# Designed miniproteins, single chains: the designs that were tried, part 50

Each design is a single chain, and the fold is of that chain. pLDDT is the mean over its residues in the fold that is shown.

## One batch from the design tools (miniprotein)

Design m1840
Fold by ESMFold2-Fast:
Structure m1840 (fold): chain A 65 residues (1-65)
Amino acid sequence: GKIDEIEEKLSKAFENKDAETAIKLLTEELGLSEEEARKAVEDLLSGEPEEGAALILEALEKLAK
């Protein structure tokens, strides 16, 4: 479904370290602010990946319900 497509696109963006695409997906598809999306991407690509992933998972769960 729509959530599966978003997860797939996000997974590919992070695997490719494509910060621009990841931020766009988080803002346009998950409804995160640019500030929240940028922080999540920074955490995943340069800092603690677990913390960035947790924020994204929370947004996906909210979208699912």
Scores: mean pLDDT 73

Design m1841
Fold by ESMFold2-Fast:
Structure m1841 (fold): chain A 70 residues (1-70)
Amino acid sequence: MTKEQKVKEKIERLAFEALEVARTSTDSSLVKKIRTLLDKAVEAYENGDIEKAEQYIKEFEKVLDELRKK
């Protein structure tokens, strides 16, 4: 698999995780932040900026961890 394919798979997986977290979480500010980061990761990937997409994915995972602790 190419690096681009791995990043695409990660984005798809995070999109499903974001949907589940948004459905169960009461913290609207963190939910909005996760959605914004996911949108930015998708945009960077579509523009061919794989490094930028990986940075947004990393920030997404940090925010997701914060939501999971609540």
Scores: mean pLDDT 76

Design m1842
Fold by ESMFold2-Fast:
Structure m1842 (fold): chain A 75 residues (1-75)
Amino acid sequence: RAVEVARRFRPSPEASPEVAELLRAAAEAALAGDFATAAELFAEAARLAALEEGLSEEEAEEAAERVRAQVEALA
């Protein structure tokens, strides 16, 4: 189970194309000073990554909210 999940959910440089694109877009938004968009994109990446790891929708939403709050605190 854990090995199969680890193979499916790759390390950050080998994350799924969808997670990688969201993280790239979030970084671009942050570099442009658009921390509101960056927070939304980082949260969506965290949500998708959690779902790919096999967490429930509720757990994925909680992870997304925590990441969004952390990025907003840095703005």
Scores: mean pLDDT 69

Design m1843
Fold by ESMFold2-Fast:
Structure m1843 (fold): chain A 55 residues (1-55)
Amino acid sequence: SDEEIEEAIELISKVHSEETGLDEELVKKAIKEQLKENPEENSKQILGLAEQLSS
């Protein structure tokens, strides 16, 4: 689960960085900060988005 979340964050941050032009590491940090505030809901959303992107 933790490993899956880490992979999901990496995938999402790469895609989002390419779409927005933001630094990938900054995007990754922002996602991790959101996880601290609402881990259960945000982790589910992250996993779902990564699943769609990995198709």
Scores: mean pLDDT 78

Design m1844
Fold by ESMFold2-Fast:
Structure m1844 (fold): chain A 69 residues (1-69)
Amino acid sequence: SERERRVVQLITAARILAAAASLVDPEAAEEALRLVREAERALEEGDLERAEELAEEAIRLAQEAIERA
């Protein structure tokens, strides 16, 4: 499904951003990765809406950490 593909792309983006954030703010990166794991579980359960929200929150958190560095 298109939404499932988008959720997978968001989770992938969140992982990349969390990795970048780990170089400047390891604590924020750890929290972003926690949200990524929750998003992956939601995706596995078929809850695409929750997975999307969690992945977007992980992206936001990682981006804010990078911007503050």
Scores: mean pLDDT 89

Design m1845
Fold by ESMFold2-Fast:
Structure m1845 (fold): chain A 62 residues (1-62)
Amino acid sequence: SMRELAEQGLAQNREGAAARGSVGVEPEHARALLIEGLEQALKVLEGGDRELVQEQLERLKA
């Protein structure tokens, strides 16, 4: 369901934050992980939600 996908995304963000706190991830590596996560979200989102995520990807790739 859409709710489960959103909860999974939040869980991944929390896990990523914890990993960065313990290991010290380089900014470029952190950006690459964020871009990958947003690209995965685009595969399941439609309509306005997809457009918002696409806009965020364009900002990160600029």
Scores: mean pLDDT 68

Design m1846
Fold by ESMFold2-Fast:
Structure m1846 (fold): chain A 73 residues (1-73)
Amino acid sequence: EEKEKIKEELEKLGDEVSALMDRLTFEQEVELAPVLIQIAIDLAHLDKMTVEEAKQSLERIKKKVEEALRRLA
């Protein structure tokens, strides 16, 4: 099922970002914190999303993670 896979990918991204934050400075954590918040919001609303909306959510979050990591470099 597509929504179940999207949920698993979002949960995995959240876990990966959270694990990174445990090893970061406070300044770097502030950069990643908005991404974790967005993942939590999208996961909470996933059941109300269409499959297409869920896919768009996942792609937006992936882009935000990449942008945040680029800013941390």
Scores: mean pLDDT 79

Design m1847
Fold by ESMFold2-Fast:
Structure m1847 (fold): chain A 86 residues (1-86)
Amino acid sequence: SLLEEAIKLAEKLLELTPIWVELQRNPQGEESEKVGKEFVETLEKLTEKAKEIYGKEGEELLTLPLEELLKKIEEYIKELKEKIEK
């Protein structure tokens, strides 16, 4: 399901965010590069799914500051879970 894929990507991005933030403060070489790549790839994939679900409004994820991005992702998870719950 498109909604389930979007939720999984959103949850993965929320899990990666504190790790990525910590590695920005204290870089760990190859680990920082790996997490950074996964963070960006997950954000891009989530944005594509959000565009399919919400249209043009989903496209704005890439333009948000980190704090606003996290709030929007948490909002998306709640909304998408509500759509799946019957």
Scores: mean pLDDT 76

Design m1848
Fold by ESMFold2-Fast:
Structure m1848 (fold): chain A 112 residues (1-112)
Amino acid sequence: SEEVRELLEKARELIEKAREKIEEGKLEEALELLAEALELLQEALELVKKLEDKEEKKKLLEELRELAKELLELAMEVLRKAEDLKLILRAIGLALDAIGLIFEIDLELKKL
């Protein structure tokens, strides 16, 4: 699926930009980029669920899982660095949503 690949590429770019923003101490901008990446990964998962080719589905689920894990790691890094309550709460929410996405991906992988 070309559409899934485009979503994963865009999510990867946003995750890399978020990493750069974290290194610069721009935590609010990093969270905005990670939230956008999460939405793209969630959309990609819904499209992957509809695929009939088990081999393609497995490969895309594995890539999706790696990106979701990277997003979680960056959200947790923001949480560790954040001193503002609003940023802390946003980072917690994003980390929980990423954990939920990883869990759903793992359930789909078990069905294969």
Scores: mean pLDDT 91

Design m1849
Fold by ESMFold2-Fast:
Formats: structure tokens, sequence, C-alpha cells
Structure m1849 (fold): chain A 87 residues (1-87)
């Protein structure tokens, strides 16, 4: 269902954030690949997720990582909110 797919996006986002905070880059990449395969995402939303993820991966300070992860979480939440409004 659409709600199941929305819940999966939320879960994958939480798991990606945890993996990046833990420094588990291999797990984060695998989770990102699963997220980007979601049919709920537009090409523009996929591109934005990829850019925010790449920013987090490139972060060399805790503050930069925190900002990038917050931006990623906000973006995915906005996608979820738009999909729920369309249901």
Amino acid sequence: SAEDQIQELARLTEEIVRALVAGDRARAEALLARMLSSPLLTPEERAAIRELYDRAMAATTPAALHDALNALMVHVQQVIDRRRQAL
C-alpha cells in the first residue's frame, strides 16, 4: 500500500541517519540504494536526497554532519507529508 511505502521511507531515513552517525558507510549506501528505488519519489526528490546524502558523506566536522542529516530528515519528511496529502 502507499502507507506501507511511506512508512518504509521513514524507516530507511532513520536507519541511514544511524548508519552515518556510526560511520557505517557500507550500510548507509545499501540503505540509500533501497530508498532511491522507491516509486513514491520523483526524479527531483531522488536528486535532492542524493545531494543531501553526499553532503553528509563529505562532512569533515560533527556540526557539518549534523546539519546535513537534519536537512536530509526535513526533506524526506516533506516528501512524506506531500504523499499523505495526495492520499
Scores: mean pLDDT 88

Design m1850
Fold by ESMFold2-Fast:
Structure m1850 (fold): chain A 94 residues (1-94)
Amino acid sequence: TEEGKKLGEEGKELGEKGLELGLEGVKLAKGDAIAPAIGGALGGIGGIFAGEKAIELAEEGKGENAKKLGEEAVTAGKGAVEAGKRGLEAGKAS
C-alpha cells in the first residue's frame, strides 16, 4: 500500500532534519555540548536509512513490512529532530 511509502518518506524527511540540526550543533559545540549534537546527527542517519528501506519494500509490494519499517523510521526521525534541537541549543550555549 501507499501508506508504507508515505511513512518511509516522512521518516526520511524527519531524519534529514535531525541530521541537519545535529550537524549544525556539532559546528557550534565545544566540550560536553558535542555529545547531544552527535546524537541528533546519528539518529538522523538512522531515520533516513529506515525511511529509504521502507520505500524500497513498498515498491517491491511488501506493504505490511514497509508500513512497519516506515512507522519505525518516523519514530526514529522524530527522536532525531528532538535530539538535534537539543544539540543545536547546547552548541549555541557553548
Scores: mean pLDDT 80

Design m1851
Fold by ESMFold2-Fast:
Structure m1851 (fold): chain A 61 residues (1-61)
Amino acid sequence: SKEDIEAIVKLANEMIEAGASEEEILKAIREKAEELNVPEDVKELLEGLARHEWREHQRRL
């Protein structure tokens, strides 16, 4: 659902701000997506967005 996607996005952003590694963030997203039965295509998009946001955050530090 939209709420499930928003929860995963919020989790990823909170982990990025907390200084988690790219691997830790991707693992958390995968586990949460599986728990919430998010479709594989959507999970892949969320992983890609999280990688992009994490790298952008690191570049700004």
Scores: mean pLDDT 82

Design m1852
Fold by ESMFold2-Fast:
Structure m1852 (fold): chain A 59 residues (1-59)
Amino acid sequence: MEELEKRVKELRTKAIEAAKNGDIQKAVEILKELSKLVGSDSPEVIETAYEVTKIIREK
């Protein structure tokens, strides 16, 4: 459990950082990895995708 939660948090952080740096391709790639780990319909994936999109378009 703790290992999975750590990986999810790390991937979420990396995706958000990639978006902040303008690395859209990397942010999308990390989101795909997160989706493989927890499922594309998981709250973690949906929330991270929303944050990434918001950063890219609105900050």
Scores: mean pLDDT 78

Design m1853
Fold by ESMFold2-Fast:
Structure m1853 (fold): chain A 56 residues (1-56)
Amino acid sequence: SVEDEIAKLREILEKSRKEIEELAKTLSPRERELLEGVAEGMERIVDWVIKHLKEK
């Protein structure tokens, strides 16, 4: 179902955020800022996908 797919996408996003946090610990402050931007972008993309799944 769409609800199950949305839950799965949110789980994937959560795991990706944790991986990004761990990677950020090994990076310079400048590189961390770039990685934080990527994490925010991923969250927006997932939200966009969820909205489109609900519309179909």
Scores: mean pLDDT 78

Design m1854
Fold by ESMFold2-Fast:
Structure m1854 (fold): chain A 104 residues (1-104)
Amino acid sequence: SLQDVLDAFAAALSEHKEQADSVNFTVDGLKALLLLHLDDPEYTDKILAVKMKKEGVTQAEVEEELARIDAGESLRDVLTRLLAQGKFALALAVALRYYERTLE
């Protein structure tokens, strides 16, 4: 659910607050993006693609992280690891794609 994704993200951010604050990466920002994605997924996909390109991460890496979740890693653990690596755009992409899968 949306709340499960937000809870996982909040837990991950709490462990990496200093890094997250430096890039204005917030739970409210993720919630706004996830809600916007329900109304205009093409627009949010374009925003996310720009952020991922600037970070130097690819859609293939998003699929690899989702595969780790499918193999039994928690969303929280994946997000915590990505935030620790400074991969904020990848973490955001994984959270958004995970949310989409919960709506199917």
Scores: mean pLDDT 77

Design m1855
Fold by ESMFold2-Fast:
Structure m1855 (fold): chain A 82 residues (1-82)
Amino acid sequence: DEVVREAERLARLALESALKIVEEDPSELSRAIAESLLLIAYSVAKLTGDEEAARAAARIIGEGLREAGLFPELAERLLREA
């Protein structure tokens, strides 16, 4: 499924970018940018109308954030939707 594969690719890219942004600059602005990128990736997956794509994006981002110990409320919310 191309839609699921692209959603997973975008979720991974957003997660990697968000982690890098926060690690390089832990400021409130960098955290806001990182969180926004994650939310955009998830929203794009959701807007495809493919429930599997949305769940895949939520799982990738949520699990990655949980492992990194970053944005715990967002991680918990996304993992509930995965």
Scores: mean pLDDT 87

Design m1856
Fold by ESMFold2-Fast:
Structure m1856 (fold): chain A 86 residues (1-86)
Amino acid sequence: SELEKLREEIDKLEKEAEEKLKKAKTVEEVEEIYEELKKKLEELLKKLDELEKENPEKALEVSILKFRILSILVEAELYLEQMKKK
């Protein structure tokens, strides 16, 4: 299903970002990882918006995935802000 594929893509992006963050040595590297993650997650949000418009009966499932994306972004932003504080 399209929702399953979107869920898998979100899971993949979160895992890839976590692996990259573990290897990051500088604040600048963390910023690059955050910017890439944000861009890709924003693209998935647009796909979720399109899916909801075409399948309004799936609005609840779409909302759950949107919330997950927003949670990932908030956590990543907080992590970056903590790394900038010396």
Scores: mean pLDDT 82

Design m1857
Fold by ESMFold2-Fast:
Structure m1857 (fold): chain A 57 residues (1-57)
Amino acid sequence: MREELLEKAERGVRKLLEAGMSPEVARQMTVRELVAAGVEEELAREIAEEALKRVLE
């Protein structure tokens, strides 16, 4: 489900930001992880961007 992917992406983004990575790098790495998990690239980009917004706001 989209929500499950979004929760995983939020965790990934939060972890990367805590490790000192920039928001841009965190977003890119999250897209890569989602694609590696079988998510379509377009959907992965949308989910990673939404997750980043949720973590930062």
Scores: mean pLDDT 81

Design m1858
Fold by ESMFold2-Fast:
Structure m1858 (fold): chain A 68 residues (1-68)
Amino acid sequence: TAAETAAIYDRVAERLKSLGHTEAAEAVQKARDAELAGNSVEAMKLRRKAFEIDPRVREIYLEEVAAA
């Protein structure tokens, strides 16, 4: 569900913030907000932008998806 996807983004953003990647965490939060608004296309674009900010974003995202 959108709520489950948003929860994954929230965990990713928390981990990025704890590592000092504040800009990347903000980008992930924007993707979460778009997903909760029902705009999955925008959420995917924002997620892709977050992955471009730092390689750790994609790595952490895949770890959280696997853990969910």
Scores: mean pLDDT 83

Design m1859
Fold by ESMFold2-Fast:
Structure m1859 (fold): chain A 66 residues (1-66)
Amino acid sequence: SSMREEVEKYAKEAKEAGVKWAKEHLSEEQVRELEKRLEEAMKEAIEKVDKNLFDREALQAMLEAL
């Protein structure tokens, strides 16, 4: 699989886990804000991969920060 597919899959799984936790512990407004921020971070990561602005090491470090 491509680096793009790996980034998308990891970001999606991290987002789903975070949103699930948030729904159990946070208000609906806070859940929406978190979901929006996670979606923005995921799109930025994918965009950087598409533009070849990341090497594999930089990409791995970014995914670990999500």
Scores: mean pLDDT 71

Design m1860
Fold by ESMFold2-Fast:
Structure m1860 (fold): chain A 86 residues (1-86)
Amino acid sequence: GEDSKKAKEYLKKAEEAIKEGDGKKAAIYAATAAGYAGNSGDAELAKEAYELAVKAARLAFENGDATSGTAAALSGIGAALQAGAL
């Protein structure tokens, strides 16, 4: 559905931001992807979004952005729980 499509679009944007070393952008895109993935009910997609959100959170913390890192990590966990992936 639309949620799965949007999750995949934002996962790609988050991966690109991680490649660029932009922790804030990566965290924002990963958190957005996690929200859509959780709403989709697709446990595998939510798990993928959770794993990427953890990577984005780590990069944000390494860049000194604890606020964005925490938001991404919590969004990833929430999505995985919502879709039954944890």
Scores: mean pLDDT 86

Design m1861
Fold by ESMFold2-Fast:
Structure m1861 (fold): chain A 83 residues (1-83)
Amino acid sequence: SAEATVTITGADAASAEQAGNAAKVAAEGVPGVLGARAETDAAAKTSTVTVRGRDAESAERAARRAAEVAAALPGVLGARAEA
């Protein structure tokens, strides 16, 4: 298995948390994903989504999809996927 991470920056903590949860759900819908976890840092107004895939390609594809979904949401300032 392999992991990829998405970092989401919100205008406020609530926006970051909502985007993190939506990104997690989006990642879990990608074939080959074994699981995803979202954590919000309220003080930093960031949410981190960690995606575990069967292989690196699945994890990276899911992280890119999660970042795309998060970036489209109101109150999100940025979303970045990293393998």
Scores: mean pLDDT 87

Design m1862
Fold by ESMFold2-Fast:
Structure m1862 (fold): chain A 60 residues (1-60)
Amino acid sequence: SKELEEKLGELSKRMEEALKNGDKEALEKAIEEFKELTGERPKDLEEFNRLGVRYVIENE
């Protein structure tokens, strides 16, 4: 759905910004929101994007 894609895009952007700034608290918060939404905790940004794409496909 469009809302789901927008939410995942927002979380991805927040993770990238947190990583660039070294903001561990912001990074952890974004990961926690992703886990609440998808049930999975990504170990890095690549896994975050992969799991997010899968989640969108499975929930269409």
Scores: mean pLDDT 75

Design m1863
Fold by ESMFold2-Fast:
Structure m1863 (fold): chain A 84 residues (1-84)
Amino acid sequence: MVKRETLLTSTSGDGTKYVFVKETFEDGSERYYVKIYDKNGNLLAEQPLERVDADTVRVVSSTSVTDDGQKIPGPPKGTRFRLR
C-alpha cells in the first residue's frame, strides 16, 4: 500500500501551481515529487525530488515529463524548495 501526502501547494506569480507530494511505501521507503500545473489546471510536468532536511527538498533531475510523455525542461537539477 502507498500512502500519499500533500506537503505544500504553492502558486507562482504567473499562475503556475506546484503541488509537493510525499509517498510512503509498504517497506517504509519514501518518495518525494512535485506536480506542476499551468494556470488552467493542466498537468505540465512531474519532477522527482529528494529530501535535504526537515523543511527542504531539491530537484534530482532537470527533465520534466508531461502527462502525454513529452519531455520538457524543468527547474535545474539542485534547485531547492522550502516546504514551510
Scores: mean pLDDT 70

Design m1864
Fold by ESMFold2-Fast:
Structure m1864 (fold): chain A 69 residues (1-69)
Amino acid sequence: LEELERRAYELGREAAQASVAGDIDKATELGDELRRLIEEVRKKYGPEASERVLEAFERGATDALAAAQ
């Protein structure tokens, strides 16, 4: 699960960077990858684990946005 959380964190950082750069297509692709990851985590580890993955993504996005502004 920890590796999946780390992956979500990196997806969040990349999505935020793409959004700041105005690359909406890239941000959308990364969002789709996150949705697939959350669904897989929910199926294997349950809803609480999927929330942790989403929170990791949000932390990554927040950290990248803070660094960009």
Scores: mean pLDDT 80

Design m1865
Fold by ESMFold2-Fast:
Structure m1865 (fold): chain A 58 residues (1-58)
Amino acid sequence: VPPVPEDLRDLPGEVWLQLGEIELAKGDLEGARRAYALAAQSPDPAIAARARERLAEL
């Protein structure tokens, strides 16, 4: 059964990871931290793990 896309208005963790990468490229450490913190709350353990790893590097 295809999942109901309840998170259409809530950005998926992968998008928050992508936003964090963009903020890092701009040198905005606060923006990157915020985006990665949101990605770390993802229900996808792989996305959450990557986000936490990125946060540890900041």
Scores: mean pLDDT 74

Design m1866
Fold by ESMFold2-Fast:
Structure m1866 (fold): chain A 88 residues (1-88)
Amino acid sequence: SLAEWDVEATKLLSNEEIIEATREARRLAEERKYSIEELEERIKKLVEELKKTKDEEEKRKLAYEILRLILALELLKEEEAREAGIQR
């Protein structure tokens, strides 16, 4: 599951970085800049890069992007679930 990587990403980040990633995730979801499929593909690529990265600073940057995209993905999936539960 991609959701397990939000936990792993938060372990590498400060509280301030987590708060900022959450704000940016909300903006990404509100702007609908990426589809759910595009977000899932981007997260998978970043996770593979994180697994290969040995530099701690680069790991933090990748963790920030992973968290930002996972949170945006969760927000979009929650919104689609709400829309599916409403009479159309």
Scores: mean pLDDT 80

Design m1867
Fold by ESMFold2-Fast:
Structure m1867 (fold): chain A 71 residues (1-71)
Amino acid sequence: SFAEELLKKAVEKAKEGDYQKAAALTVGAAIFGGQPYEVAAEKVVKMLEEEGYKDQAKKVRELVKRILELS
């Protein structure tokens, strides 16, 4: 689906260290997938962890937490 393509692009941007684009693509995936941002973000984190990108996954979790704190 289009939402799954956006999630894959978010994962690739996170692997590159481009966390701002990863976050924006995750928002797009949530909107087009009809799911909460937290659910889309968790999918990105799990994909990064499964591929061994633990530091990138941690940074995505921290950014998601900050975004949610801002409402």
Scores: mean pLDDT 83

Design m1868
Fold by ESMFold2-Fast:
Structure m1868 (fold): chain A 68 residues (1-68)
Amino acid sequence: SWKEYFEKGKKLFEQGKYEEAVEYFEKSIALDPNNWEAWFNLGRAYEKLGRYDEALKYYQLAEALKAA
């Protein structure tokens, strides 16, 4: 389920496994694109990888979904 992918992504992020965290957050979003927290955490993971343009894009998507 999208929740299992989301929880796995969070655990990988806490372990500093940012590339793997991205993969699981993307899998979660593919199943439930309306979970703003998954978009936000995807942004945080890209920020940790130094990919700031991607991070900003996903932060903006998360903010828009949270406001909707």
Scores: mean pLDDT 90

Design m1869
Fold by ESMFold2-Fast:
Structure m1869 (fold): chain A 58 residues (1-58)
Amino acid sequence: MPPSISAAYHVSDDGSRDPEQLRELQERAREFGEIAYKLLKEGVSPAEAGLRLQRLQE
């Protein structure tokens, strides 16, 4: 196990939010950004890209 100061940061998030939940939210934000970029690259309008992302979220 490599020593990581970033790992210690998760412990300091006690009470406010689970470190696992924070990681999950960040991952979802990345996924949405990637999908949006892909849609825009295909020529989909920003408005329609937003609707498509909302469908994926449900």
Scores: mean pLDDT 63

Design m1870
Fold by ESMFold2-Fast:
Structure m1870 (fold): chain A 75 residues (1-75)
Amino acid sequence: IEELRKKAEEYRRKAEEARKLSEEYYEKYKKLKEEGGDASEYSAEGILGVGYDVEAELYERKAEELEKEARELEE
């Protein structure tokens, strides 16, 4: 039970980090695009932004599942 809670907390932290990285890469994408940067450069930043956003959603889902399992085991 405690292991499930600790793992859920870890996934919550990873989700927050991934969302922060997603925002940072989206800001870089916007800046490069506005400055007339090469399409290969801002495309890479945009792809990383999307990747981290998806990763954050996956971590949030895993945390929710683990939290639910921990609650059910305490019954």
Scores: mean pLDDT 78

Design m1871
Fold by ESMFold2-Fast:
Structure m1871 (fold): chain A 110 residues (1-110)
Amino acid sequence: SEKVKEIREKLKDPNLTDQELYEVARELLELFGIDVEPRDFFVALRYIKEKGVENTTAEDLINGHVPLSEEAARLLVEAAKKASQKYDINKLSDLEFARLVLLELIELLE
């Protein structure tokens, strides 16, 4: 719980650098046991954003040869859909989209 609070506080920082976001993603994925490498997490989110959040399924990520588990694929798609309900994803940078998806993962798993 305390480590989750620390990660959430970092993710609310508007001055978070690309490197800091990568490290926060690594920590969060490890903490919740989400079976995806941090690099592949960002690749999966780019794929979801490019295809459209509403048009992307967990199977699309797996068939797109992103190296992640089926459970990780489902969680990432669900978190992306939650972010898309609150924000216009097309107006977000890839990094801002990833930051918001990480916040939604905390809400889903906390």
Scores: mean pLDDT 86

Design m1872
Fold by ESMFold2-Fast:
Formats: C-alpha cells, structure tokens, sequence
Structure m1872 (fold): chain A 95 residues (1-95)
C-alpha cells in the first residue's frame, strides 16, 4: 500500500541520517535511520537500504553486534545486496 506522506517523511529522515553520518555524528544518523524505518511497512523493500545504513552507523560506533543484526535484516529483505554482504563479512571479522 502506498503511504505517500509517510514515504516522503521517511526519505527526509534518511537524508538527515546520511548528512549526520557524513559529518561523523553517528548517534544522530542512527536516530534518523530508525525514524525512517518506523515510517515504512515491515516488508517495504526500501527498508533493506535503510538497515544497511543503520548497520554502517553502528559499525562506526564500534557496536558490532547491532551492526551485524542490521545487515542480517537487510539481507533477509534483499539477499542480492552486495554492499550489505561485504559489510556483514567485515563486522563478522570484528566479532
């Protein structure tokens, strides 16, 4: 189902998260990505990219278990996501 208002709000929060990540504010990036995820249906394919971004922010904070969980959830939605696969292997090497 199209939730155009919530979809637009999710895109804004994704953009804010990406900006926060770029300036090294990983805690703000996590909050923004989680807000974007909360606005999308559980099975929405856009969640895979957001979960990958969330995992990257957790990784930067040294939260490797949280990063692994996020990448695993991303791959459950998009098994062919090569970036999420590579990042998951990177996190597993830290554990």
Amino acid sequence: MSLSEKEFEAEIHESLGRMAYTVGDYETAIKQYEKALSLLPKDDPRRADLLTLLGEAYYKLGKYEEALKAYTEALSLDPENEEAKALKEEVEAKL
Scores: mean pLDDT 85

Design m1873
Fold by ESMFold2-Fast:
Formats: structure tokens, sequence, C-alpha cells
Structure m1873 (fold): chain A 55 residues (1-55)
């Protein structure tokens, strides 16, 4: 379904952002880490909204 495809796309982006956040943390780049975490929070809110609509 279109909702399932969008949810999967957001999940894939979240996984990629998680990898980038770990890389930034390992590099000691705290500003980048904070920006990536904030971006993940935005995507998580959108994912929750879509999952609520799919229920």
Amino acid sequence: SPLEEEIQRLLDELLELNRQTRDALDAGDEERMRALVRRQEELLRRLEELEREAA
C-alpha cells in the first residue's frame, strides 16, 4: 500500500541517519551529532503519524 511504502522509506532514512549519527559520535563531531539526532526526531514524528493513520 502507499502508506506501507512511505513508512518503509522513512524507516530506511532513519536507519541511515542512525549510521551517520554513530559516525559523527565516533569522530567527536558533537554539533553534527546533535543536528542528525534532531533530524531523526523529525522523521520519527512523521513515522508515528503515518503509523497512526495506518492503524
Scores: mean pLDDT 84

Design m1874
Fold by ESMFold2-Fast:
Structure m1874 (fold): chain A 70 residues (1-70)
Amino acid sequence: MELEKLAREVLEVAKDMLAQMSDEELEALAKEAKERGISFKEQLVHRAALQLGYSDEEAYRLARLAEELS
C-alpha cells in the first residue's frame, strides 16, 4: 500500500545516506540509536525521513515500518 511504498522510498534514501557517511557520522548515529533504545537501521531511516521534510512523528512511524519491511 502507499505507506509501505513511502517507507521503502525513505529506506532507499537512508541506504544512500549511509553510503555517503563518514566514520564519525556513523559513530554519532549509532550513539543516537543506543540512546533512543532502537536499532541503527531504525535511527538511520528516521534521519532520512527528517531530511525529506517529514515531521518527527511521521519519521518515527516510517522508521518503524521500514524496520518491519526488512
Scores: mean pLDDT 80

Design m1875
Fold by ESMFold2-Fast:
Structure m1875 (fold): chain A 60 residues (1-60)
Amino acid sequence: HMDEEIKKLNEKLKQLSAEYTKLLEEARRTGDPEIVERARKVLDEMVKISKEIRELQKKK
């Protein structure tokens, strides 16, 4: 059943979301382009996982 896979992906999204928020706060405080790049990579991973969840849900 795909519910377990969706559950795992949602848990990973929660972890990445927390990391992304922390990186955004750090980037705003420091203006460090390295931190901005790390935040972009985390956002890209979140988008990828969100698409995977949506694809699994489309499969019913």
Scores: mean pLDDT 81

Design m1876
Fold by ESMFold2-Fast:
Structure m1876 (fold): chain A 116 residues (1-116)
Amino acid sequence: DVLRGRLEALPETVRRILEAAVALIKKYGRENTTTRDIAKAAGVSQRTLYSHFPSKEALVRAAELYDDVLVAEQAVATARELARQGRTEEAAAQIARYTALGLEKYRELERLVASG
């Protein structure tokens, strides 16, 4: 899976921060989620978080893109399983569509992640 490979290419620390951000934003909303809460949930210092994401807005945008890639990857995995159970043109079209969408979102995410 191309999308899974791209997600696995992210540094472990960055992935932990993004996973924590997605979870907290989904549970409490953007306005009620702080960078301190995200750093604590990710098991990193706030300094480490800011070395990868220069602002809360950059982190929130990166988290949204990361979630979009995860959703696209899950859609591809589901369509691939359906295709393995039988030949369906719709499954092939969904794999192509969500792979393209996920790669677009990943490229935008990659540009937002600070080198540290």
Scores: mean pLDDT 85

